# Designed miniproteins, single chains, part 111

Each design is a single chain, and the fold is of that chain. pLDDT is the mean over its residues in the fold that is shown.

## One batch from the design tools (miniprotein)

Design m3859
Fold by ESMFold2-Fast:
Structure m3859 (fold): chain A 95 residues (1-95)
Amino acid sequence: KPVVSPQDILDLISLLVQKLSEAGVPQDVRDQVLSLAQKTVDSILNGDEEAAKKSYEQLRELIRKHVSPEVAEEAFRILDRTLETARDLREQLLS
């Protein structure tokens, strides 16, 4: 019985995209955020922390460019929870 599920990661990514939608971020940018978030999660699950770091920085830069600092801080909190959840899932899968 896993403590963390893949669904928890999907829910957090959905929350991130919803937050950006509410902030008026265009669909094409939200699609890029979704793609980068999925890439970052996949890199973590594969143990490629260097690739995860690079896509994480690209994702933060993209978010900062399109939203206010206050919205960016909220988005980064959701993103950081997403990455921690992905790391927790990886540890469970390796146990």
Scores: mean pLDDT 85

Design m3860
Fold by ESMFold2-Fast:
Structure m3860 (fold): chain A 99 residues (1-99)
Amino acid sequence: DELEKKLEELKKEFEKLKEELERLIKEAKELAPEDEEVRKFVLEAEIKLGVAQLLAAVGDWLYKKHKDIEGAIEFYERAIKILREALEEAKEFLEELKK
């Protein structure tokens, strides 16, 4: 089933982006743990990560409980979009910190 393959690919992309964002959050904490702007960035990034994880969990629930693969795909695509936006912001923030 092409939809099941798409869902599996989205799950892999979600995990990769999640791990990359978690790594950048850790890097920011290590660079300037006492800086207020860094603490604010970390909090906002952790909130976005939490929202993305919740969306992915809803997607998993829709597929497992209701066999709603299209709904699962939609929720994973939304989760991935949040992670991609958060990851781009994190990369830009860290580059500015290193200047």
Scores: mean pLDDT 88

Design m3861
Fold by ESMFold2-Fast:
Structure m3861 (fold): chain A 79 residues (1-79)
Amino acid sequence: MADDLIREGRRLRDTARAMAERYSDDPETRRLSLEAGRLADRGIDYAKRGDVEMAKEYVERSRELIDRAGELAARRWNS
C-alpha cells in the first residue's frame, strides 16, 4: 500500500509539473497544477513515514486539483 501510494504520488507530481509547463501562459491552470504537485509531494512524504491514511488524502486531493486544472484548460481553449 505505502509503495503504491509513493508510486501514484510521483506520477501525479510529474503530471502536475507537465501541466504547469504546458499551461504556463494560463495563470489559474498553472496555479492549480503547482498546488497539485505540492499536495502530491506531501502524499509521498506521508507514505514514506507509513501514514497511509494521510498519504491517501493528499494523493486524492492532488488528483482532484489535476482534474480541475484539466477542466479549466479544456473550457478555456474549447470555447
Scores: mean pLDDT 83

Design m3862
Fold by ESMFold2-Fast:
Structure m3862 (fold): chain A 103 residues (1-103)
Amino acid sequence: PVIPLTEEQREELVELFEKEAERLLSVVPEELREEAQRVIDEALEKLKKAKTVEEVLKIVGELRDKLYALANKLPESPETQAFKQAVAQMTQTIIDKIEELIS
């Protein structure tokens, strides 16, 4: 089903996204910093224009997949594992917020 977002719900999701993105960027490996910032900025601009829950879920899924692809360019290390964990945490936090808003 297509679930519409209110302006207020979208604003709350944008605020949460910005907060979670700052946390994620604090643990990004230096080599990936610029590319991760670009991916995050692109997702944020899409989120600001999202009209439905399905659009937000697609944006968040694409963000996760792109950030995981960036991490996979580097050898497995504690740093890349921490980054992947932070991506998973950000994704889950946003999904949990969507669930809260539509319940």
Scores: mean pLDDT 88

Design m3863
Fold by ESMFold2-Fast:
Structure m3863 (fold): chain A 87 residues (1-87)
Amino acid sequence: MEVEERAERIGEAIGQAVAHTARTVGPEAAVELLKDAGLAVEGAFRQHPEAAARAVELAGRQAAETVPEYREAILEATREEVERIRA
């Protein structure tokens, strides 16, 4: 399976989990889940940091679209995590 396809699949799964957490617990917990997932994804794609960054970016985008009331917080956390992975 192509690395890019795997990153997209993982990003979608993370995005759905982040959105559900935002709805059920709140935006702070959702942001922490996104950051924890970012660390896990970075480890899983350590030889492909751009794939890891893409997975996190997709997760944040999908979560923000699913819970638009928390869009700003989710996208800001997503940007910081993507920058961390690419650094």
Scores: mean pLDDT 85

Design m3864
Fold by ESMFold2-Fast:
Structure m3864 (fold): chain A 89 residues (1-89)
Amino acid sequence: LSEEEKKAALEYINTGKLPEEYKEVKERAEKAYTAYKLGLLKENKPFEKIDELIPTDIKVTDLHDGALKITGKDAKETASKLAYSVLNS
């Protein structure tokens, strides 16, 4: 992924807003956040396995807002780290 796409993914995780040209980045970030919400990933797990751990029909956008309200700062920080790791692998 390009550096612009990485930046867009982090902004999406933090704000929930993403331009349409970065749709693929959104899908990868959503999968990472779903993995976090379900407790299937820890910081040191390989993110290339996200597709194996997360059903593709789960809506991360809904879980994203819920997780931030329930867990707060730690949920947001973990989601950002997961997105960063996926984008850097």
Scores: mean pLDDT 48

Design m3865
Fold by ESMFold2-Fast:
Structure m3865 (fold): chain A 112 residues (1-112)
Amino acid sequence: VKELKEKLKKAKTVEEVAKIILEAARQLSLHALSGDIDGAKQALEVIKEGAEKLKELTDNPEVIKKADELVKAAEELVRLAQDPKTPIEKLIGQSLRVIGLALDLERLAKKL
C-alpha cells in the first residue's frame, strides 16, 4: 500500500484519486478475506486519506456523499474481519459492497 500513498500525494484530479481509492478498496477486500488485518487497516487508511483529498478537490455533494459512504463501509469491513466469528458470507457481502461503492465513486468522478 506504500505505492498507493505515494500516488495519492501526486494525484491532482478527482478521477485520479477515485482510481487510487478503487485500488485500495480491492486491496482491502483481498486482505480482509485472507485474514491479514494489518494489510486491511493499511488499505483502509489509503481510502480515508483519498476521501479527504476528494473533499479538497471538489465541492460536488454526490462525490462527497459517496466517498463518506465508502469510508463507513470500509471501516465496517475491517471491523468484521477482526471478529473471528464473522461468517464468510458476511465478509464476502461487505467486500462486494466496498468494491461497488468504489466503482460508483469512479463513475461519478468521470462525469465531472
Scores: mean pLDDT 87

Design m3866
Fold by ESMFold2-Fast:
Structure m3866 (fold): chain A 91 residues (1-91)
Amino acid sequence: MEEELKKFKEQDLKVIDSLIKTYEEMRKRAEAEGKEKVKELLDKMIQTLKDYKNKIESAKTLEEYKRISDEFTRKLLELQKEVIEAMEKEK
C-alpha cells in the first residue's frame, strides 16, 4: 500500500469517526424528542458512514479510494437533504 494512500485514509477515517459521533448525538436527541422519522434517517446516515469507513479501509489504490469517496459523498449529501426536509416537516 502506498504511503500517500495510507495518509489519505487516516485523515478520512478521523473525519468519518467525528461525523459518526455527531450524528449519534443528533439521533439521541431525535429519539428523546419523539422524532421517529428524523431518527430513522439519522440511523441510515450513521450506517452509510460506517459502510464508507469500511470501504475506505479496504481501498488498495488511489483510484479505488477516489471512486469510493465520490460514491459516498453523493449518498451522504442525499441523506443529509432528507434529514433537513424531515426536520422541517415536523414543525
Scores: mean pLDDT 82

Design m3867
Fold by ESMFold2-Fast:
Structure m3867 (fold): chain A 93 residues (1-93)
Amino acid sequence: MEPAPGLTFETQALILLLMAGASATFNRMVAVRNNAPQDVIDRIERLYEEINQLKKQLKEALAAKDYDKVSKIVEELREVMERIQEIDKELMS
C-alpha cells in the first residue's frame, strides 16, 4: 500500500485529536475563571469523554488498518472541534 500524497488520514486525525484536547482544556480553564454556568462546564466534560473515546477508536482503527473507520473518526473530530469553537464563542461573549 503506497502512502497517499499530502497529509495521511492518520496524521490528520492525530492533529485534530491534539487540537481538540488542547482547545477543550483551554475552554475549561476559561469557563472556571469566568464562573460559567454548570451546563457549559458539563458540555466541556462531555467533549473530553468524546475525545477520549475517539482516541481509543483511532488507536484500534489504525491497528486494524481500517482507513474507512479512520476517515469517519476524522469527520467526528471535526464536529467535536466545531462544538468546542461554539463554546469558546459563548465563553468570550
Scores: mean pLDDT 79

Design m3868
Fold by ESMFold2-Fast:
Parts: sequence; structure tokens; C-alpha cells
Structure m3868 (fold): chain A 71 residues (1-71)
Amino acid sequence: MYVPDDRTKKLAETLKKLVELAEQGNEEAKKLVKEMEERLLPLGQRAAQGDLAAGEQGMQLLKEFLEEVLK
């Protein structure tokens, strides 16, 4: 049980901004959010079934997606 620090908060805020841009009709943001959801959804389902490794992979993938967007 790890307490989220500034990095985790920044990650969540960046994701929220991407979702807001997608809702405003930004096609690039919509595509990116869709790609993230398609990649994370299977890992999230496995994590919900108790696969902790899938949860870890999902968090890493989310970070990689957000790092690419921040470039």
C-alpha cells in the first residue's frame, strides 16, 4: 500500500485534461484516450480478478502513454 506522491497526482491531472479535450471535440485527444482505454481495459479486468501483475503492467502502460503525450 503505497501513498501516491506528486508524480501520481500529475499523472491523474494530465489524464483528466486529455479526457476534457476529447469531450471538447479534439480528435487527437479522442484517439489517444481510446487507445489508452483499449490497452488498459484488458489489464484492468485481469487486475480485478486478482492478477496483481496485470495491474502493475496497466499502471506502467498508462505512464508511458502520458509521457508520449507530454513530448
Scores: mean pLDDT 70

Design m3869
Fold by ESMFold2-Fast:
Structure m3869 (fold): chain A 86 residues (1-86)
Amino acid sequence: SAAEYLRKAAEAAARGDAFTALLYAGQAVQEARKDMEAGLISEETYEQVVELVERAEEALRAGDYAAAKEYLDKAAELVEKAIRES
């Protein structure tokens, strides 16, 4: 699921593994898009997830692993909440 990939990306970011964090974040965005196309999450929720992932990618490039983890965890919480309320 998108939330599962976002959590894996956050764990990788916490370890300072930018490559693995970016890989899982990319997979999470693709899964979130599928969830949006299936009507499981709104377009607004998808756009918020994409924005948070982009902020996480900027943080990873800057070496701010703590900020990257925080953005990825926030994105995961948004997806988890949206699916629970569907």
Scores: mean pLDDT 88

Design m3870
Fold by ESMFold2-Fast:
Structure m3870 (fold): chain A 81 residues (1-81)
Amino acid sequence: MPPVKSKLLMPLEEAKRRLVESLETVARQARALGYDDEAARFEELARRVAAAKTEEELEQLDREGSRLILAFAERVRADRA
């Protein structure tokens, strides 16, 4: 089936890919800094994002990811000031 443009909301697959890449990036950073628990959470969330099948699932995972990223960033900032 030929692709048709109706992806102005950002295609689900592309949105998932971007979120997975962001989560994988912060997971690597967390690992490098010794935050293995945070790294594991980001990796697990990235897997869930990759498996998401609806926009609602992706939105919930995105909110969770944002919260985890903010908490991680604050922890890193405090530790490496």
Scores: mean pLDDT 76

Design m3871
Fold by ESMFold2-Fast:
Structure m3871 (fold): chain A 114 residues (1-114)
Amino acid sequence: MKRAEELDASNKALEKAVVDLLKAIDEKADKKTLEEAAEAVKKAAETAPPVALAVAHLALSVALTVSKKEGDEYSAELLDELLEHVTELLAKYSNEEIGRELRLLHELAQKERE
């Protein structure tokens, strides 16, 4: 059974990887930097809980829309591949499993806010 702390750590790991990728895209980083950031997202997603995958999917979808609007075709292709990967991982989980992890995160947040 995953502890709430382990769940939060897994959520933060994927969130950090996604933020790092989006920052690299915004900064117009080179192809190698973008590939390395995308690989970090893929690795973090493999061990991520379903709620983290759902949040990452939303963030990557927004980033894909922005990249397409700006004409950044390479970043758009990378984001599209990542979205497909995250969607496949998320499809393995039921709505009940997602709801259970959301409750654990809610309890952790309540403890931190006192």
Scores: mean pLDDT 75

Design m3872
Fold by ESMFold2-Fast:
Structure m3872 (fold): chain A 111 residues (1-111)
Amino acid sequence: MEPGLLIENETLKDKVIKNKKFEGKYGLYIKNATLENVTIEDNEFKGEYGLLIENATLKDVTIKNNKFEGKKAGLYIKNATLENVTISGNELKGGEADVYVENATVNGVPV
């Protein structure tokens, strides 16, 4: 099954994604991508992972008031750089973990 929403191999700038429902293998999959000045709010994402961020750079991104439902994790961040990213007010639910972070840098600090 394809991801509900896939952002792959691109630079996404100055976009708002809101009030939508996405269901697939992953709710939202951000892969090999750069996001700058993007707002993701009031959405519903369902899959094996609600939100998967992999090999990505996020700058000035707001992710708030979304529902992320994953069979494995609500949010999985892997090999990502997050600069001035706000993640707040979200419902993060996973069967194994609500949040999983692996090899990420947040505001210049390795995690």
Scores: mean pLDDT 82

Design m3873
Fold by ESMFold2-Fast:
Structure m3873 (fold): chain A 68 residues (1-68)
Amino acid sequence: SPEAVRRTEAVMAETAERLRALGVDADTVDRFRDSVIARVRSGELSAAQAARLADVAVAQAELERELE
């Protein structure tokens, strides 16, 4: 739905800023953001599933920074 896509775009914008702050490469962040948005647009993911995927990506980036 257009509402789910807009909600995902907002969540992914915030997620992209967090991932970049954690040192994730900009091209990697942009590809991840665009992929998740496209999957919500196609109906493959719900907005709630996309938000959980974003949370997992941030948690992984935080762990990788801690292990550095």
Scores: mean pLDDT 88

Design m3874
Fold by ESMFold2-Fast:
Structure m3874 (fold): chain A 99 residues (1-99)
Amino acid sequence: DDAKKSIEHLEKEAEEVKKKYADNKDLNEAIELILEAMKLQITSSTPEAQEKIRELLKKALELADKAGYSMGLEFDDIGTSDMSKLRAKIKIYKRPPPV
């Protein structure tokens, strides 16, 4: 249930961010990939899952980069060591490419 609640918080966060950038298809796909990676991070601790998480995050960042955005994850800094109880916030910034 704790993991389920964390996933529900992430899904709500992803939906709000997707609505904010509704006209940007690449960025919306990147958000979906981050959501999948974070769900896997909450539900699994296997090395295979960790590798899949890295691949999903890499693909998401590349899609955001192509759209002209930078993306990251911000976790609640509240001193918990239990990743299943952390809430991640998806951070998105418009960036110019280097001159």
Scores: mean pLDDT 70

Design m3875
Fold by ESMFold2-Fast:
Structure m3875 (fold): chain A 60 residues (1-60)
Amino acid sequence: GSHVDLRTLTPEKLRELLLELDPSLQLPSDEMLAAIIAYLRKSGAASADLRAILELVKGL
């Protein structure tokens, strides 16, 4: 995986990046993706590992 900039990350971009890692992924709603991004931003992180986000999504 690669790190993504949380400051510029949108639900649409996150969807694209997750599907590039796992094209078979059953994507959550855009509302849930937005909630994940908001959660990660509230942690104070400037970036996140895309693979870690993928595992978080799979664990939902």
Scores: mean pLDDT 81

Design m3876
Fold by ESMFold2-Fast:
Structure m3876 (fold): chain A 62 residues (1-62)
Amino acid sequence: ADTTGLTASGRAALAEAEKAGLSPEQLAALRDAVRAAHDRDPSGNGEAARAAGEKARELGAG
């Protein structure tokens, strides 16, 4: 899995999710969500970080 194109915040969110014990499949879904958010608004680092946090919450809650 390639983290190229992710913001520093997006990479930090993925590392935090991994420490929280998310599965490789859940981490892949989170990475995809972060990248998709960044692609929608490359200048909006906060959007990518927020999307990652929301996805991690969904995966951790379910």
Scores: mean pLDDT 66

Design m3877
Fold by ESMFold2-Fast:
Structure m3877 (fold): chain A 79 residues (1-79)
Amino acid sequence: MNGEEDIQRLKEMSEEERGKYFSRAALELARAVVDVMTRKENERIEKLDDPEKQAELKAEVDASTARLNAHIDAEEAKL
C-alpha cells in the first residue's frame, strides 16, 4: 500500500466524506500507536526477573491501555 489507492478514493469522495475518512484514519493510527506502546512496555516488563513486579506492571499497562482505547472509542462514536 503506497497511498495511491487512498488518493484515488479521496478524489471521488465529497468534502464531508473526506473529513470523516481522515478522522477515522487518525483514530486508526491512534489505536495502532496504543498497540505498539503496549507491546513495547510488555517486552520491557518481561525482561524483569521479578514475577510479582511483572504482574504489577502488566496490570498497570492493561489499565492504561483500556483507558486510552475507551477514549479513542468515545471519539469514534462522535463521528
Scores: mean pLDDT 79

Design m3878
Fold by ESMFold2-Fast:
Structure m3878 (fold): chain A 73 residues (1-73)
Amino acid sequence: SGAEIAAEGAIEAAEKANAPEALALAREALELAKKVKPTPEAIEALVVATGALNQGDAEEAVEFLRKAVEVLK
């Protein structure tokens, strides 16, 4: 799904950024995305988090990853 692809992108970005909190949240989002219908809001949050990680903003990434996890629950 689009949410699974977005979550996998966030995992890769978090690993490259050495952001352990973001990595844990991105992995949780991937597991949730496998179990629920993907929503545009969750995909958007995951994409924003990936962009933040690529820019070195781990704090912003964590906030958007938490948003994605909450939307996917």
Scores: mean pLDDT 85

Design m3879
Fold by ESMFold2-Fast:
Structure m3879 (fold): chain A 85 residues (1-85)
Amino acid sequence: SSEEKQKVIKFTAMMIRLIGLVQEIRIMVRNHSPKEKIQEAIDRVHKEIAEMRAFKPTLDEDMQKVADKLIERVEAEIAEAKEKV
């Protein structure tokens, strides 16, 4: 359906934003960016995770599993970044 297609588009955009933010944080850590700037990027990741969790119940079961795996991976990478700062 058209609504189902719009949900897929929205979910894909959310995934791209989360992946991009994680890559930004990796680059910031590698380049020894100020701790405050890294924390601002981490705060943006937490906000995007919260929005994805809120959106997740509207998705089919397969996409919900993809969301859960992405959130788990992102949280692990944020924890690693915090240890390096």
Scores: mean pLDDT 88

Design m3880
Fold by ESMFold2-Fast:
Structure m3880 (fold): chain A 58 residues (1-58)
Amino acid sequence: SKAEEALALARELIEELGLDADLDEVAERVTEATGVSLAFARVAAAIAQAELRREAAA
């Protein structure tokens, strides 16, 4: 689904850019690549960053 693609891409971009990546930049790239709304891309980027930060802290 587009939602799964957006989450996967957001995670990949944050892994590439770093855990403190600008979520607006990530969201814009996700929207451009997947066609999801910017609002959804923002949520996807926030979820991906939170998950990756939790994994790094564990």
Scores: mean pLDDT 83

Design m3881
Fold by ESMFold2-Fast:
Structure m3881 (fold): chain A 90 residues (1-90)
Amino acid sequence: MSKLLEEFEEEMRRFGEELAREAAEEIVRRGLKVSGEVTEKMFLRMSKFTKEKIEEMGVPEEDKPLLKEIGVKIAVETIRRAMREARERL
């Protein structure tokens, strides 16, 4: 479980870093008015990635709720980081 959890968190954070960079650049280019649209798309993409990774990794049913919760936490942190980066670059 712990090694599987670490691998899942690493994959989620790596995907989130790429997505946050893209999102921050789009917000800087198009203006803060698109923040809601951009962050909603980020959350949906990260939610889909979470589901796909959980299925790919063959996680036991009893452990899936914990990984889904961790995925949501990483998604929220990633969105907050993208918003901070965009605001600092404006």
Scores: mean pLDDT 83

Design m3882
Fold by ESMFold2-Fast:
Structure m3882 (fold): chain A 62 residues (1-62)
Amino acid sequence: SDLERKIQFAVDMVVEEFKLSNFSADLDETVRRVADALELPEEYYEEVLRRSKEAIEKLKAE
């Protein structure tokens, strides 16, 4: 769905920004900024945050 694509795109943007910042970025602030830029409804903010946390932790474990 269009919404799912936006959510996944937001997660990908957050993860990429974390890679570029060498994991020094503030996760909560980055998620809020990216979600706002993509005009995602606030109700999906926590889903983007959750998926981003999981993706970042997986990268750190690799």
Scores: mean pLDDT 82

Design m3883
Fold by ESMFold2-Fast:
Structure m3883 (fold): chain A 96 residues (1-96)
Amino acid sequence: MKEVTRYVVLVTITTTTDLQQNEELARALEKKLRESKAVRDVAEAVALPGRIELGVVTDTEANAEEVIKDIQKAVSEIPEATSVEIRVTKLKVLVE
């Protein structure tokens, strides 16, 4: 086994919309992020009333920065999104 570094981008979006609208927004954002070449994996997005939570895994810090820009742009195109909080965590993972 060898140790590799991953970067996890954790996103919290505050919205004025209910659970049903946030489910639709969460699935649309998840699909868009999965199409990005900067993304290794996307955790299933969590929709709540007034809130969407996303987790994105990247291989490099540069890819994490690209994902942050993509998320900020996507959220800016959602009129119902009132704020976005983005956090990046560096993880060391064992792979075979």
Scores: mean pLDDT 83

Design m3884
Fold by ESMFold2-Fast:
Structure m3884 (fold): chain A 71 residues (1-71)
Amino acid sequence: SLRDRLREIAKELGVSEEAVLFAYGLVLADPDRPLEEIAKEVAERFGISPETARKVVEAARQLVEEHLAEA
C-alpha cells in the first residue's frame, strides 16, 4: 500500500513518515516543479539536511510514478 511504502522510505532515510508524505504531496500537486525547490522546502519544514531532503524528494517522485503506473 501507499502507506507501507511511505513508512519503508521514512525508515530507510531516517526521516519522519510526515516528511515523505509532505514531499509526495508536493510532487503530486506540481510534478514539473524542480527537485531542488521541493527539497529546499522539505529541508526547511522538517529541519533535515539538504542532502537528506533531496533523497526524500527523489523517493517521493519514484512513489508518484509507481502510483500513476497502477492507476
Scores: mean pLDDT 83

Design m3885
Fold by ESMFold2-Fast:
Structure m3885 (fold): chain A 101 residues (1-101)
Amino acid sequence: SLAEEVLAAKSLDEIVETLAKHNPRIAELVKEIKELESKDPNDLEVQAKLWETKAELYRLVADELLRLGNEGHAELTPKAFLALANAVDYEIKAEKLREKL
């Protein structure tokens, strides 16, 4: 099952890779992140967009993990809150960078 594949993951990055195989929006965001990471790292607009896209990715990951947790895989609920914390961190970083643009 998807939950068993997610439980076998050793990191949040592996959870993202697993969920991207089953969720087209997560797959799209992973692709957008890779495209943004291939651009000029000194471009502040690119950096802000990268952090905004990572924030959206981690919010969707948190939603999927919380859904699986509510469906009987309670071990995934703490991982959902970890993903949400990452989303909030990226949102704050993006907002602060946008203030400088």
Scores: mean pLDDT 88

Design m3886
Fold by ESMFold2-Fast:
Structure m3886 (fold): chain A 94 residues (1-94)
Amino acid sequence: SLVAQALEEIAAALRAYVAAHPAATAGDVEAFLALQVSRLLERIEDPEQAALLQRAVGEMAGVFRRAAEVEGLSTAEAVERGLARLRELVAQLE
């Protein structure tokens, strides 16, 4: 699935970003995520697959934001919480 591959690329990119930028804020991560999604949407021509990618990323971002802003987790810990949700969503697409 193009969507599953795109979500796996987002997960790898987010982990690499946080590892390279240990001082990154939640806002920095959200901006980076938005840029990654924009780039991946360029290769997804099917509107239903594009909507599915955006929904999955939106749900992951919601978990990340809650972990960072409500639970007070570090940016790295909040990213791993979001990525755990993303893994569940990828499993549903395979």
Scores: mean pLDDT 84

Design m3887
Fold by ESMFold2-Fast:
Structure m3887 (fold): chain A 94 residues (1-94)
Amino acid sequence: DEKLLEEIIAAVPEVIKTLSAQEILELARAAPANPDDIRQGAARAIAEVIQEEMGLDRPVSAQELAEYLKNHSVEEIVERLRERLRRELEEARR
């Protein structure tokens, strides 16, 4: 759902500003996955995009996530997430 994706993207700045890298990864890995938990969705999206941007074949570590967040603006991360989710939505509607 496009509206859910917009809500997840809108939550990304708050998640980055309010949670540590370790807390973001703990939220991203929380079970069971709740599709209505926008903050959990945002944490997972952050972890996945940073893993992709760093070219890792494994889940990103808390140290790697913390270093990435120090070197990149929140606005840059949000834009990369927006591009990724828009592309995935377009492919799903083909």
Scores: mean pLDDT 77

Design m3888
Fold by ESMFold2-Fast:
Structure m3888 (fold): chain A 100 residues (1-100)
Amino acid sequence: SQLDIALETLEEIEKVVLDSIENNESLEKLYKKISEVFHKYKPKLSEEAAELVDKAAKELLTFTAHLLDLYKQGKISKEELIKKMKEKAKELKERVKKEL
């Protein structure tokens, strides 16, 4: 069940990231929303699961920030940004599955 809660947390984080990209929200607002999701789930997560989710969320945020910079420079399309973000989220979920 810790794996299920961790994956549910990452799924909600991915949804928040996708919604933020689609609505052209600031990185500051995105960070706040992800923090709110993490705080909602943290009491249900073991310390180990919470640490894994926190690392995965930070890695997804850092990667998404780089993709947003490329998009703003006209180097990638919005479709490519979303595709690469989803691929990274999938990779991070698979990593959490192996570690829990």
Scores: mean pLDDT 88

Design m3889
Fold by ESMFold2-Fast:
Structure m3889 (fold): chain A 96 residues (1-96)
Amino acid sequence: LDQAKKISIKKLKKAKKKGDKKSQADSYSDLGNIYALQGDYDKAVKYYTKAAKIYKDIGDDVSSDSNINAAKKVKDKKITDEQKKTMQSHLQGISS
């Protein structure tokens, strides 16, 4: 997870520099998943919420709703095995 976190932060910095809102939202979503997997639910909610706002701003309602739902589940301190597997699968794609 430390390596995935470094990659996500690097992608976020690059996306901000380019004004690439979609890549910024993707990177915030990835950070939400990383912090959720680490048990840092407060940071996970923060990053999911940032991702959801940007996705909504660019018209990606599906990704926005997905991040809002992830934030709600993490806020309830409930992460299912299915959610954990989904987060892990998504993060494995970051280094490609």
Scores: mean pLDDT 77

Design m3890
Fold by ESMFold2-Fast:
Structure m3890 (fold): chain A 70 residues (1-70)
Amino acid sequence: PEFKNEKVTGTYTKLSKDKAVLKTSQGTGTAIIDEDSKTISGKTSTGKFTGTIVSLGTKGTVTGVLNKVV
């Protein structure tokens, strides 16, 4: 099975040490943040997001891939 993966950018807002709200152009969801590796992984209404943290903070920016489920 193949997925159409799209590079997307987004923002996150920290809820706790490892948890954030993720907002992309294609949906909003929740994500787990790893600040040590600058990685982020979450679920949105449109699919699974996997990416990297571009800027750290209470609010930050991310870039990654959205796996849109068909």
Scores: mean pLDDT 77

Design m3891
Fold by ESMFold2-Fast:
Structure m3891 (fold): chain A 65 residues (1-65)
Amino acid sequence: AVSRFTPEQILAAAQRKFPSLAGKTLEKLEPSPSNPLLFHVTIGGEDFELKLDENLQVTYFGGVK
């Protein structure tokens, strides 16, 4: 499915909220089938669950082990 936000916008939103992600690349972006604002992402080789609101603000960010 095509996200309403670009991969670059999603990465930028995550980096604004979490400066520790600065200079990291977005390697995988998988939107949830049931929620277009919920993503499973791989950033800098690590897996995360990321939730955005309608204004591209990060509402949830959690690491996947």
Scores: mean pLDDT 76

Design m3892
Fold by ESMFold2-Fast:
Structure m3892 (fold): chain A 62 residues (1-62)
Amino acid sequence: MKKKIEEEIEKLIKALPKEAAEAVRKAYKERPLTPGEAAIIYAEVEGISPVEALKRFDEILE
């Protein structure tokens, strides 16, 4: 995975709730993961929309 994307994913994992962070971390370890794919995983775990997940990602990555 490109270093920039890897750094963004790690920041997201550190800031997410434990259950969502664990799900994203498992997916990331199995294959390269885009922020969009991480947002879908986060949305599924928390039962929120992907739009809400992306909004939270923007807040974390500011």
Scores: mean pLDDT 73

